# Designs tried in a protein design run: designed miniproteins, single chains, continued (2). Part 58

Each design is a single chain, and the fold is of that chain. pLDDT is the mean over its residues in the fold that is shown.

## One batch from the design tools (miniprotein)

Design m6125
Fold by ESMFold2-Fast:
Structure m6125 (fold): chain A 110 residues (1-110)
Amino acid sequence: MARERLIRLVEEAVAIAKAFTKYDEDLNKAIEEIGRKVIKELEKQEFESYEEAFDALRDIVVKLARDEYGLSDEQIARIEELLDEARKNPDLEVFYLAMVLLEIARAKLK
């Protein structure tokens, strides 16, 4: 349940981020690829609570951004700020996660 809710959040964040990048095919594909990789890592784990699942999401996203997409410490700090805002504002968490996906995708395409 916690895992399934978080996977749905990632899928909805991908859809929102793609809506902001309509007409940029490369950025749109990068967003889809990042979302898919995050979901695959979440599918490998079971969580006792939504908070535990969200902490795992944060670790997965930060690791992916640093190790696979080569984001700087400054860019990682910005992503962590957005994830902190998502955790504090559950009604807006999908928008903050969409912004995180956009930041990683933009960094990849520089």
Scores: mean pLDDT 84

Design m6126
Fold by ESMFold2-Fast:
Structure m6126 (fold): chain A 78 residues (1-78)
Amino acid sequence: SAEDYNLEGNELFNLKQYEEAIEAYSKAIELDPSAEAYSNRAAAYEALGQIEEAIEDYNKALELNPSYTAAAEERAKV
């Protein structure tokens, strides 16, 4: 499920396996696009220094949920 892939991404992110986390989050997004999954993938992109990709995903998170403060706060840092 999308939730299972998002959880897999979170585990990989905690292990600092950011490229693998992005793959898991991308599968979650493919099954069910959510502000949380986009925001989580953006954080992984940011950890890799892929700032343009991070901004795009934070913008998608805010498009899906304009009150998603975590995405707005992280986007403000870049």
Scores: mean pLDDT 83

Design m6127
Fold by ESMFold2-Fast:
Structure m6127 (fold): chain A 97 residues (1-97)
Amino acid sequence: MREEALREAEAVLLLLAGKAYLEEGKYEKAIKYYEEAVKLAPDTALGAEAYANLGEAYAKLGKLEEAREYLEKALEIAEKVGDKETVERAKKLLEEL
């Protein structure tokens, strides 16, 4: 639990950094931060959010196949952990592909 909490705190910081780069249009840099967040907290609500953000970033790069794969993974994990907000976001992003 304590080590998981520390990894989740690190994942939050990586998600925030990734979001900042995504907003600046630096999609490849955003992807790098989101991939690190996934590695720290893969099967959690934070991991589901990181997968959704990966899907959005790949969609912005025109990599629609990779975007779909990440968004489907985000939806799977978000449904499993009960993260309704990420479920709704992943579904909307999949519909926009």
Scores: mean pLDDT 84

Design m6128
Fold by ESMFold2-Fast:
Structure m6128 (fold): chain A 86 residues (1-86)
Amino acid sequence: SLEEAERALREAEKAEKEGRLEEAAELYVRAGDLYLESEDTDENREKAVEAYERAARLYEKIGRYMESAEVMARALLPIVKRVIPE
C-alpha cells in the first residue's frame, strides 16, 4: 500500500542518516517496489524512481555494483516513458 511505501521510505532515510547504508539501500528498493505495486499513477512512478536511484547510489557507495546496476536499470523504464514519447 501507499502507507507501507511511505513507511519504508522513512525507515530507509533513518538508516541512511545512521550510517546503516546496506539496510538503507534495501529499504529504498522496498519503497520503490511498494510505490510501483500501488496505483499506477505518475506520482507513484516518480517516487519509485527516486527511491531506486537512492538505493543504487548507496549500493555503489558500499561496493555492491551488481545490485546498483540492476536497481538503476529498473528505475530507467518510468523515466524513458515520460521523456522520450513525442
Scores: mean pLDDT 78

Design m6129
Fold by ESMFold2-Fast:
Order: C-alpha cells, then structure tokens, then sequence
Structure m6129 (fold): chain A 74 residues (1-74)
C-alpha cells in the first residue's frame, strides 16, 4: 500500500508529544513502521528524515516535510 501524505501528517502529529512541530528520526521510523505499516528500509527512512531535517540538527520539522511531499505529489 502507498503511504498518503495526509496519513503521514496525522500520524506524525500524534507522535509529537511536545506539540512543538518536530519529531526525531526514531519517532518517524516508529510512525512509518508501526502506526502506518509501511515496509521501508533504514536508508529510505534516513532519506525522509533528511528531507524534514533541513537544519541537520536531528529534529524533523514534520509540517515542512509534509508540505514538501504534497508539492512533489502535485
């Protein structure tokens, strides 16, 4: 099954316990594998994390990531 950007956005928002708009790579991996059931490799998860971690600080701006993925899907 293909992951929808909307499903990713909702699942990441639920994983954001701090409500600050950021998740860690470990939270992104958990959301994709456990909540959404998407069979992604570690390399694919690293690539998605890099797309959201624009500043390279290990904090993924999932709202920015979702916006980028929506733009690419359009």
Amino acid sequence: PKLTVRQLAVALALADGDGDGFVTRAQLERVLRESLGVALSDAQIAALAAEGDVDGDGRIDYRALVARLEAEAA
Scores: mean pLDDT 71

Design m6130
Fold by ESMFold2-Fast:
Structure m6130 (fold): chain A 56 residues (1-56)
Amino acid sequence: MYSKEEIEKLKEEFLEELSKTASPEQVEKVRQLLDKAMETEEGRERAARELEEALK
């Protein structure tokens, strides 16, 4: 199980990687989509797994 701190770290690491190839507007849109998905505990767990896989 991921802590809220671990999930936030994964989110920021993913957005940092995305910022290397995407525009600031796209990064902000993705951040908003992730924040919306992470409003529920199930959404946070799913987002954390997907972000961890994307960063590997």
Scores: mean pLDDT 78

Design m6131
Fold by ESMFold2-Fast:
Structure m6131 (fold): chain A 69 residues (1-69)
Amino acid sequence: SVRELLAEARRKAIPLLEEGKYDEAAQVFLDAAKAHPEHRDVFEQVAEIMKKKENAEHFLKVSEKVYVE
């Protein structure tokens, strides 16, 4: 369940990250945390990571590779 929810949030965040909209990408995960309080810690942790350009850049690179495989 949390894996499926993270995949949906990731799908929404990737286009924002590609446009350099790191705060908006982080907000996608924060919105997911509010909608799913049982997984709040996981989503808030990912949102915090997305706010840092260095981490967002790494996330995009990893996501691209995973979707090719």
Scores: mean pLDDT 71

Design m6132
Fold by ESMFold2-Fast:
Structure m6132 (fold): chain A 97 residues (1-97)
Amino acid sequence: MEELKKKAEEYRKAAEELKDTVPILSGYLRALAEYYEALANDADPTVITAAKLRLIGEEIELLMADDETKQKIRENLPKLPEEARKRVEEILAESDA
């Protein structure tokens, strides 16, 4: 439970830091924060499902990003928590295949 709250706070902080520089990445991190907050608070299954669907939508936006946006994402990867950084790297690799 504490670990989930910590993850949510880390993702929310990263989202705010990237809001003006890489809005698409900020949106993804905000969706991660909301999903982990829902899990940490033992939210209703409908709330958790809604957060998962939003997160999936943000991952699709990352997959569909143009080359310029993908370059901005790659430049800002070091600003992400390690787990989120690895996931975004995986998404970009899938997009490049």
Scores: mean pLDDT 83

Design m6133
Fold by ESMFold2-Fast:
Structure m6133 (fold): chain A 118 residues (1-118)
Amino acid sequence: SEAAALTQQAAASKSVGRRFGLMVAALALSAGLRELAEEAVRLGEEISKLPEERLPEALREAGERIARLAEERGLPEVAERARELGEYAALKLEYELLPEEEKKKLEEELIALSDALA
């Protein structure tokens, strides 16, 4: 399916912003909402052009923006997943940049979000 193809492209992408956009687009297409999927891809491409230090904030904001649009269209499950994807991507970036002792503080939260997205 087109949604499965987008998920595969996301897994192959080294850009966190593009990966986020493609994953959210796959969810939107699975729910039958092509316009939201196109917007998610566009946001992911825009985020990919930002400096690394801005990526966590931009990912959280994009997840929340898409979530609000999904809720307006009667797709609360897509909204929840969009928020979770944005938060997971942001926390994972923050985690990878932390000193070893501080990584332990976010490890459990990253595992919980990863499990929620499965």
Scores: mean pLDDT 81

Design m6134
Fold by ESMFold2-Fast:
Structure m6134 (fold): chain A 74 residues (1-74)
Amino acid sequence: LGEEVLRAAREAAEALLAGDEEAARRALGRALEAAKRAYEEIKNTTDEERKKKLLEALEEATAILEAAADEARA
């Protein structure tokens, strides 16, 4: 799941930087769905290591998307 979140974020970032509006919209949708699943897993798991890894993946994904959005606006 963490790797799925990161993969979706990277795909969305690539589409944003390429200026492909349709691909960016689809990839952002997938990233949002993966993030929702990660948040649900964080709420339901008692495994502290799994929770930590999912939180780290969400933070990394957010940083990737913020950097890509900032660059695309420049």
Scores: mean pLDDT 78

Design m6135
Fold by ESMFold2-Fast:
Structure m6135 (fold): chain A 53 residues (1-53)
Amino acid sequence: MKKEEELQKLADELAKLLGLDPESVRNAMFELAKKEGIDKVIEEAKKFLEASK
């Protein structure tokens, strides 16, 4: 699976959890990936989702 595809899925899950617009969350996370690196953003998103359980 491509990392961009994984990031989109994580963004959509975060949007549902927070009650936010999925497109806005996807855009914000892709901007973070450009600055911090996609691997780091994916890892942080996974940790946030696990902590929210």
Scores: mean pLDDT 79

Design m6136
Fold by ESMFold2-Fast:
Structure m6136 (fold): chain A 60 residues (1-60)
Amino acid sequence: TPPPLSKEEVEQEVQRLLEEQRQGAPVETLLRRLGELYSRTKSQESKELLSQTGAQISAT
């Protein structure tokens, strides 16, 4: 089992997801990847960031 993602790794992956959204990546693909990141995150702060990012992607 890989170690949980650090706060910095979560922030970097969030930036990557938002960039892929700007490039026209499907919402379903982005949400699937976000769910994977969420499952690998133990920090509540990082989980909140991922939840907010998912809401932003879904609303756009």
Scores: mean pLDDT 79

Design m6137
Fold by ESMFold2-Fast:
Structure m6137 (fold): chain A 88 residues (1-88)
Amino acid sequence: MARELAELLRRQAERFAAVGTPLGREMAEYYRAMAEELLTAPESQLPALVSGVMVRLMAVILEAEREGDEATARAARDAIAELKKVWL
C-alpha cells in the first residue's frame, strides 16, 4: 500500500506542478515530501498521513477558490477523488 500511495502522490505532484501557479508549485513540493514520508513511515501511521493529506487538499481548494486559481482547485478535487478510490 505505501508504495502505491507514494506513486499516486508523485503523479499528483506532477499535476500540481503543471498548473504553473505559486499555489500549484507549493502543493507539488508538499506532495513530493509526503510521498517520501509515506515510504519511510510505519504502516500504522498510513491512515493518519492520508487523512492529513485529505484535510490539506480541502484547505487548498478553499485557498485556490479565494485566489481565483481554478486550475489548482480542480487538481486538488481530482486528487481527493483519486485518494478515495485507492484508500477508501
Scores: mean pLDDT 82

Design m6138
Fold by ESMFold2-Fast:
Structure m6138 (fold): chain A 62 residues (1-62)
Amino acid sequence: SLEELEKKIEELEKEIEELREKVEELSKKKSKDDPEYQEAKKKLLETEIELGILLIELAVSK
């Protein structure tokens, strides 16, 4: 439903904020080629892509 979609979008936005904080912390403590830093960046990108897809679905669901 539209309400479930909006709820999922809110949850993903919160996850993205938490992931951005983690990436920022790791960028200060680790090198740019560190596997943990790279995995955190990958997770952030994947989650941002998922949010983008859901936002398109919300727009189409008018």
Scores: mean pLDDT 83

Design m6139
Fold by ESMFold2-Fast:
Structure m6139 (fold): chain A 89 residues (1-89)
Amino acid sequence: SRGVELGREGAAAGRAGDARAAADGARAAAEAAEAEGASRESALRAGAGAGVAEIAAAVGEVAGDPEAGARAAARGAEAAAAGAAGGPG
């Protein structure tokens, strides 16, 4: 699905050190899950993953540890992808 694809792309970007791209990918995954008619639970899980990715990216920037922020944002994007797939995030 598009949501899973976008979340995986975000996670890959986060693992490469791009926290913003990871957060953007996680958000896109959550939006795609809603647009594709995912269940309420799947959409909420994808949204939660996107929220985690956004907070992780912001905290990494403020703390002066963008690499740790990017890794945490990648985990959030992975959770958003899992939510889009209907699995646990």
Scores: mean pLDDT 84

Design m6140
Fold by ESMFold2-Fast:
Structure m6140 (fold): chain A 70 residues (1-70)
Amino acid sequence: EYLELTVKLIGPEITARLLLADGIRYYKQGKYEEAIKYFELAIEVAERTGVSPLIMKRAKELLEEAKKKL
C-alpha cells in the first residue's frame, strides 16, 4: 500500500507531517470530507509508529473541527 511504502522510504514522522499538511490544505479549501480522511491517516501513522504526540494531538483537534463543518 502507498502509505506503508511512504513510511518505509521517508519515515513515519515525515509521513505523518505530510498527511497533516495535506489535510490542512483541504480544510482551508472547504473540502472537509477530504481533510477528515487525511487527518485520520496522520493519526493512524502516529499511533502505529509512536511518533510525535504533538502531531497526533494536532491531527485529532483538526479532525474534530472538520467534522463540525459538515
Scores: mean pLDDT 80

Design m6141
Fold by ESMFold2-Fast:
Formats: structure tokens, C-alpha cells, sequence
Structure m6141 (fold): chain A 61 residues (1-61)
């Protein structure tokens, strides 16, 4: 299913937190899986949607 920009931002923030926890645990396979999923999500966005997602992530970080 197609995700809204808000859903993509929320999913990316969740994946980032999961990735940090996996790195602390030394689970390199999970880190790689989560990074691949982040890039796949970003690749589904239009150029305009990508710019909006990046702007929201910068505001959240």
C-alpha cells in the first residue's frame, strides 16, 4: 500500500531507533535489513514527497 508522507516519516524514525538499538546489541544483520528498508521507502517517494520527508526529519532531529 502507498504510504502518506506522515506515515513515511514515522516509519523512518522508528527504523532509525530500531537500527540504533540493533547496533548497541551488535546485530549487524538487523542493522543492514533496517537500512535496506529505509532506502526502499525513500525510493518509493516522488521528488516532492522526498523533499518534504527530509524537511520533517530535520525538524524532528
Amino acid sequence: ARLSVDEVVARLLALREEGLRAREAGDEQTVKRLEDEMFALLGKLSEAEFAEVIARLRAAL
Scores: mean pLDDT 79

Design m6142
Fold by ESMFold2-Fast:
Structure m6142 (fold): chain A 109 residues (1-109)
Amino acid sequence: EKLKQAEEQVLKELSEAAAKSGVPTAILLQSAVVDDADEARERVEELGRKAEEAGRAGKRVALGVVFGAPDRRTAEEVLEVARERMAELQRRLSREHGLVTTVVRTVVL
């Protein structure tokens, strides 16, 4: 299944980055089938809250999102929004030196 394969690849990338960082790192992955950009926004917002919680616990974060979309147009719209929202989150977390890496993947189902 395309979504599961993307999840496994992203988890591997996040785990490798976390190991290479040499610091206590929380690996946080948000994976979902989404029908539109608004669902993707909500899921990135949820990931952001979990990242802030990990930061308060003194951990750095490795963040991933993997979204499955029903068609190419939806996948492109979701990817654009996910990248935009993850870039905002990256800017916020980078000010606190709390970020190891971010990964965004979208697959057409």
Scores: mean pLDDT 84

Design m6143
Fold by ESMFold2-Fast:
Structure m6143 (fold): chain A 72 residues (1-72)
Amino acid sequence: KIDELIKYLEEKLAEERDPVVRAALKEVLELVKQGKLEEAYEALQRALKQITDPAARETLEEVLKKIEEVLK
């Protein structure tokens, strides 16, 4: 499950062009690679509170849902 999440995050990061979303995805990916899933979830929630762009928020909300699925 963690390997699938890492692959998903790497694919999203490769496709993303927004530098703010890329920064958030990089931070989350590094935390997930370290097994720090709860910290990754918290970092993503903080990023979402600061981002107002609808497309960026939608992308990060999808990532948040994927992390939640792994935490269960």
Scores: mean pLDDT 81

Design m6144
Fold by ESMFold2-Fast:
Structure m6144 (fold): chain A 58 residues (1-58)
Amino acid sequence: MPTFSDEEIREIAKRAGVSVPTARAIIEALLSAEGKLRPPPGVSPGAFAATLEALAEF
């Protein structure tokens, strides 16, 4: 399973304009859900979309 380092998650969070815990939750959900595009509980659709865009450019 691809694993992101704390530094990589921090960089993705900066690009997405979201908090590090929010970026981590989204990345973990994407990895565990076999790429299913669904926001984790407590994450706004906007934060989810911004994090996906940052991941696509990472």
Scores: mean pLDDT 71

Design m6145
Fold by ESMFold2-Fast:
Structure m6145 (fold): chain A 64 residues (1-64)
Amino acid sequence: GAARQAAQALARERAEEWGRFFAEQYPDAEVEISELPDGSVVVRVRAPGVEIVLVLPPEYYLLL
């Protein structure tokens, strides 16, 4: 529905903000943003000695 689509778009925007933040903190890192079938957005950061995975489920952006 429209609420879930809005939550998905917001999760993607937040993932892009986090991806930019991690790219600045780890300049030699690979930053990848991907979406899971359930609508969760994943930010994956890989650098020598560092691997960070941040998962943003759309449910966190839905109001009851």
Scores: mean pLDDT 73

Design m6146
Fold by ESMFold2-Fast:
Structure m6146 (fold): chain A 56 residues (1-56)
Amino acid sequence: KEEELIDKLVKALLENGADIPDSVADELRKEIKGDVDKAQKIVAEAIERYYEIKEK
């Protein structure tokens, strides 16, 4: 189910050390609900951006 995939992607993002605020995670889930391709793209870009910031 799409919601399960989105939740799994967000959880994987957090488990990989990306410190995403709950509000941002909620926004991602709302925006990508019903579109798995968009979900993957947004999550991948979020991971990359947060890792770049964390690298200082």
Scores: mean pLDDT 61

Design m6147
Fold by ESMFold2-Fast:
Structure m6147 (fold): chain A 80 residues (1-80)
Amino acid sequence: EGEYYLEKGKDYLKQGKYSEAANYFRKALLFDPRNAEAYTLLGKAYYKMGKKEQAIRWYEKALEIDPDNEEAKKLLEEVK
């Protein structure tokens, strides 16, 4: 289910397949729309694709769900 898509997205991200990773993270969010990790990883995939403004939006979504998410905070500061 959602965890399966999240892990597949992470596999694609590790391979440098950022567009495929983003698609799987979006699928994970269809099953768990409050998954802060999935939003953080979706942002990371968009940032790697050069889509900085989309990355910022996804990091902000992660922080709306989990304000203590250190990875999302760090990644957001790196792109601001």
Scores: mean pLDDT 86

Design m6148
Fold by ESMFold2-Fast:
Structure m6148 (fold): chain A 82 residues (1-82)
Amino acid sequence: SPEAEAERLAAEVEALMARVRALIPQLPAEQAAAAQAQLDNAELVLRLVRESDLPPEEKVAVLREVRDTLEAVLAEAEAAIA
């Protein structure tokens, strides 16, 4: 169901946020700032999705976009540390 998918995506977003947050102290200042901005955006979107009466399909769409963005941020952060 779209409700179950939204819950799964929210959990994936939270897990990605935690992983990115853990890497920030190890990043160069410019990359740390960019990663933090994406975490701030993800936190805002996650809060609005949880507090709003948006249709589940719309929650899924915005959470997928945020998840995909955070996956890219995580990959860039991991590459910067390696």
Scores: mean pLDDT 89

Design m6149
Fold by ESMFold2-Fast:
Structure m6149 (fold): chain A 108 residues (1-108)
Amino acid sequence: MNPAKLVIEIRYDPSKPPLTEEERQRINEEYDKALEEAKKHAKEGKTVTLKFDNVDPETIRRITEKALELAEEYGIEVEFKAPLDPEVLDAMGQGATEALERRRAREA
């Protein structure tokens, strides 16, 4: 059986205006909904692709954190397609660190 796969495509454009707090919250809510659908697809071995246009580093950090938490809990393979921008890579690293810390807190 092929493992279920979550593909996260991130587009970052530093020339665009930063996201408002309301826009960030909306993206977060839509993402959380999509992750619930990904849990269902995990049982079917399907690939789910989520695309994020013009997200800021804080949003990228949370996207990365939540995706890795889901991967750990449900055995979903996660693939990130992101630009090689230092701000994007730093935000993804922060999200991964936060996911690991939450895992350690649960195991303690």
Scores: mean pLDDT 76

Design m6150
Fold by ESMFold2-Fast:
Structure m6150 (fold): chain A 55 residues (1-55)
Amino acid sequence: MEEEILERIKKLVEEAKKNPEAAGYYRSMIDDIIKALEKENPELAKKIKEIVESF
C-alpha cells in the first residue's frame, strides 16, 4: 500500500509538470492525501511532503 501511494504521488507530480496551469489542483489533491495519512501514517505523510517539496 505505501509503495502504491508513493507511485500515485509521483504520477500526480508528473501530471502537474505536464499541465502547469493545473498545478494548484494537483497540489490540492496531494495535500488532501497528506492530511488523511497524517492521522493513519505520519511517516508516510512526511515522505510525500518531501517528494512534493522537491517538485
Scores: mean pLDDT 77

Design m6151
Fold by ESMFold2-Fast:
Structure m6151 (fold): chain A 63 residues (1-63)
Amino acid sequence: AEVREIELTKDNGINLVTGEIYKPGTVLPVTELREYPELGLAQAVLPDGSVVLFSSESYRILS
């Protein structure tokens, strides 16, 4: 998949592989994006294969 960029807008994201916390305003390159609206969650895969969880209501797509 082509790399897209997302921005976290309201809540922190957490990297499930590294434990890194991404604050609002962070721009992340993503290769995959899945939403789970029933859980209020979204899940992204970064180019390094890391998985990031964040709020489905708290991001925007930039590209």
Scores: mean pLDDT 83

Design m6152
Fold by ESMFold2-Fast:
Structure m6152 (fold): chain A 60 residues (1-60)
Amino acid sequence: MEFEEKIEKLREAVREQLRAEGLSDDDIERAVNLVINLIKKGEFDPEALVEALRARRAAR
């Protein structure tokens, strides 16, 4: 899909996942905005980001 659509879908997916994890709306909003800004600013790979988050979570 196009980059813009990919970013929007990622934003929605991350937001839903964090909410399911029990984070507050404020924490979710802040985290999602930071993640999306980093991706857009540095064109960071959103797929790599998701993998990194899951890897860190699995290490616990």
Scores: mean pLDDT 67

Design m6153
Fold by ESMFold2-Fast:
Structure m6153 (fold): chain A 58 residues (1-58)
Amino acid sequence: SSAILALTQEALSEAQELNNEEAASLFQQAIEAFEAGDAEKAVSLRDEGNLVLVKLKA
């Protein structure tokens, strides 16, 4: 729980430093979901943000 929040906050900071607005938006939504008590949704949104930062190989 605390680890997911901390890692998501770090990912948000990194996305903002990279000016990746799409990833930053997803990480911000993940933090919001976590604060609402929906840890599963928070993890899902965080994973989507990570996919935006790193492209999946074709």
Scores: mean pLDDT 77

Design m6154
Fold by ESMFold2-Fast:
Structure m6154 (fold): chain A 98 residues (1-98)
Amino acid sequence: AAGLSPDGETKIRVEVDTPEGARAVAEAFRRAVELMKAGKTPQEAIAEFLRDLAAARAAGHRVTRVEFSGLSDDPEKVAEAFEKLAEEVRGSTRAEVS
């Protein structure tokens, strides 16, 4: 990981304070992956992900941090990162992919 963000490196960081919030974030990531596998762009999938996060926050789930930097235009790479984050969030209150 040579530190030339934003040149093709996908870096995503998520912090969640509750198990219910972690599940909601993991489900949002998986839905975004499903959309990209269905031929949606990363930008469209991220818009749906942010909508799902807004709904989770409105329902009282605590999502403390979500950061995206260096997002790839390649939906396959973004989908892989989101799948990894979904698995990590289920087992931890923090998930990060570089």
Scores: mean pLDDT 69

Design m6155
Fold by ESMFold2-Fast:
Structure m6155 (fold): chain A 100 residues (1-100)
Amino acid sequence: TQSLTLSFSGFKGKITTVIWHRLRPGASEWEFVAVMDEDGRTVYAPEVEGRATISYDPEKRTAYLDLRDLEPSDTATYYVQAKSENGDVQWGPGTQVVVE
């Protein structure tokens, strides 16, 4: 079974929330994938629950999304959003994922 790790490095400030979204080919709306708060509490979308892991490394200022047991329906552009302690929102660039 195929798996991958998505990452984005370089967030500024103290991050309190990390959220991953995806936009499937031809879709008009972003889909929620996973969220993690500063206490390490996580919520996953039903479609990825049990096969995804969200994490954040504060030393490297890097957000990660591990996806296991990849399905063709996981084909999308994935976006990470981070919320700082002061309420500022930062976005990573999109990462295109193609699963055959």
Scores: mean pLDDT 86

Design m6156
Fold by ESMFold2-Fast:
Structure m6156 (fold): chain A 80 residues (1-80)
Amino acid sequence: ELEKKILELVGKAQEYAKRYAELKEEGKSTEEGDKLLEEASELAEKAGDLAREGKLEEALELTEEAARLAEKAAELAEKA
């Protein structure tokens, strides 16, 4: 259950990051959005480390936050 939720959230975060990259190529990136994606990337790396250690609940929490930050970055770029 936790592993499945983590994989789903990782997929969502990657989709938002890809959306942001497309918008950035269109000239719609924001400095705030860039910072949010950088933070999301750092959280995703920490979550990956925790998942490998078997700390799935902690990994899930960080992955949820990473997905949220990536979503916000994409939303900011769409409004730009």
Scores: mean pLDDT 81

Design m6157
Fold by ESMFold2-Fast:
Formats: C-alpha cells, structure tokens, sequence
Structure m6157 (fold): chain A 75 residues (1-75)
C-alpha cells in the first residue's frame, strides 16, 4: 500500500538520523527531536491504516515499533 511505502521511507530516514547521531554525539538532541516527529507521523499513518483496514497495517505497526526502539536507544 502507499501507506506502507511512506512508512518504509520514514524508517529509512530514521536509520540515517540514528547513524548521524552515533557519529556526532552533539547532534543527539536534534536527532531525538527529528525521530519524535517521525514517530508522530508513523502514528498517524498507522491510525489511518487501521481505520481503512489496510492489509499492511501489521507491517506499519512493526515499523512504528522499530522507530520507537531507535528513539529509546538515543534517550
């Protein structure tokens, strides 16, 4: 689904943000802020997927959980 495609793009962005923050600890606060925005967007995408009974809903929830784990790693 298009929602899954958007969720996958946000996950790739989250992984890039994490790698940048690992290289430069001074960017950690900025990375946390960016990742919280991505988490918020994924929550909206997951909510829409649930409402429309999207067959990819479970995969979108898995992506959201992966981004949450990335965020917790930096906190």
Amino acid sequence: STLLEQAEKLLEEAKKILEKAKKDPSLREEAIFELEIIEGLLRIIAGVAKLINDPDYEKIEEILEEVRKILEELK
Scores: mean pLDDT 88

Design m6158
Fold by ESMFold2-Fast:
Structure m6158 (fold): chain A 71 residues (1-71)
Amino acid sequence: VKLEEREVTPLEVAFLEVEVEMMENNEFGVTDENVERLKKLKKEYEKLDKEELEEKAKELRKRLEELLEKQ
């Protein structure tokens, strides 16, 4: 199993943020708004440096863990 820190892709970070936002807003299921948000975030994250992208992913993973503990 791969446990080492690896480079994340803009798409992975975008998916993670949409998942976190959906959970925070108590939204269930895929909507056109969520798909559009995903596409927007992917484009924004493609502009980030590797280090910035990794930091964003860590922040979002922490938020996701906190949400999962509360739901």
Scores: mean pLDDT 73

Design m6159
Fold by ESMFold2-Fast:
Structure m6159 (fold): chain A 95 residues (1-95)
Amino acid sequence: MKVETQRRELAPETARDGAAEMIKEAAEKSDKVTVTLRATFPDGTVLESVLSKEVKDKEKAAKELTDWVTRFIDGTLARHPDARLELEVVGEKKL
């Protein structure tokens, strides 16, 4: 069952802090967190990446997801500073 769904466009200056907050909230409430990152470039190219983690340890799962997200954001913006970033975070519990 989905217990958390967050979707946010990320401004470059706040992207990492926003992503960390969304992931931490989802990990606190969920047994599984799925993070989807979408980067849209000015030429219309879209890159999408998805990572799911089971939350066995809330702090560890949040850290691993946040580290992955920040690496993707930093790498994308370093190469394409005008890319539009969208983040979706979905938390699920076992019924």
Scores: mean pLDDT 80

Design m6160
Fold by ESMFold2-Fast:
Structure m6160 (fold): chain A 76 residues (1-76)
Amino acid sequence: MIRFEVTDQLRPDLRIVADTLEEAIEKLDKSGIPEDVKEIVKRTLEQAAEKVKRGEDVETMSENGVFTVKAKNVEE
C-alpha cells in the first residue's frame, strides 16, 4: 500500500496521514484549508502517487512551499 503524509510548515499540528490517495484527499477536504490551497496540495498528492506507483519514494514541497508531502510504498 502507499502511505501519504501531509504536513503544514506553518501549522505543524495539521498532519494528514492516509493509506490511499482518495483518503488523503478526503482528509484534506475536511481540514478547513482554503479551496485554492487545497487544489495545490491535491495536485502535489496526485503527482506523488504517480511516482510511488512507478517505484519511487517521494518527499516534496507543494507549489507554494508551505506543505510537505511524503508518499512511499510500505510493506504489504
Scores: mean pLDDT 78

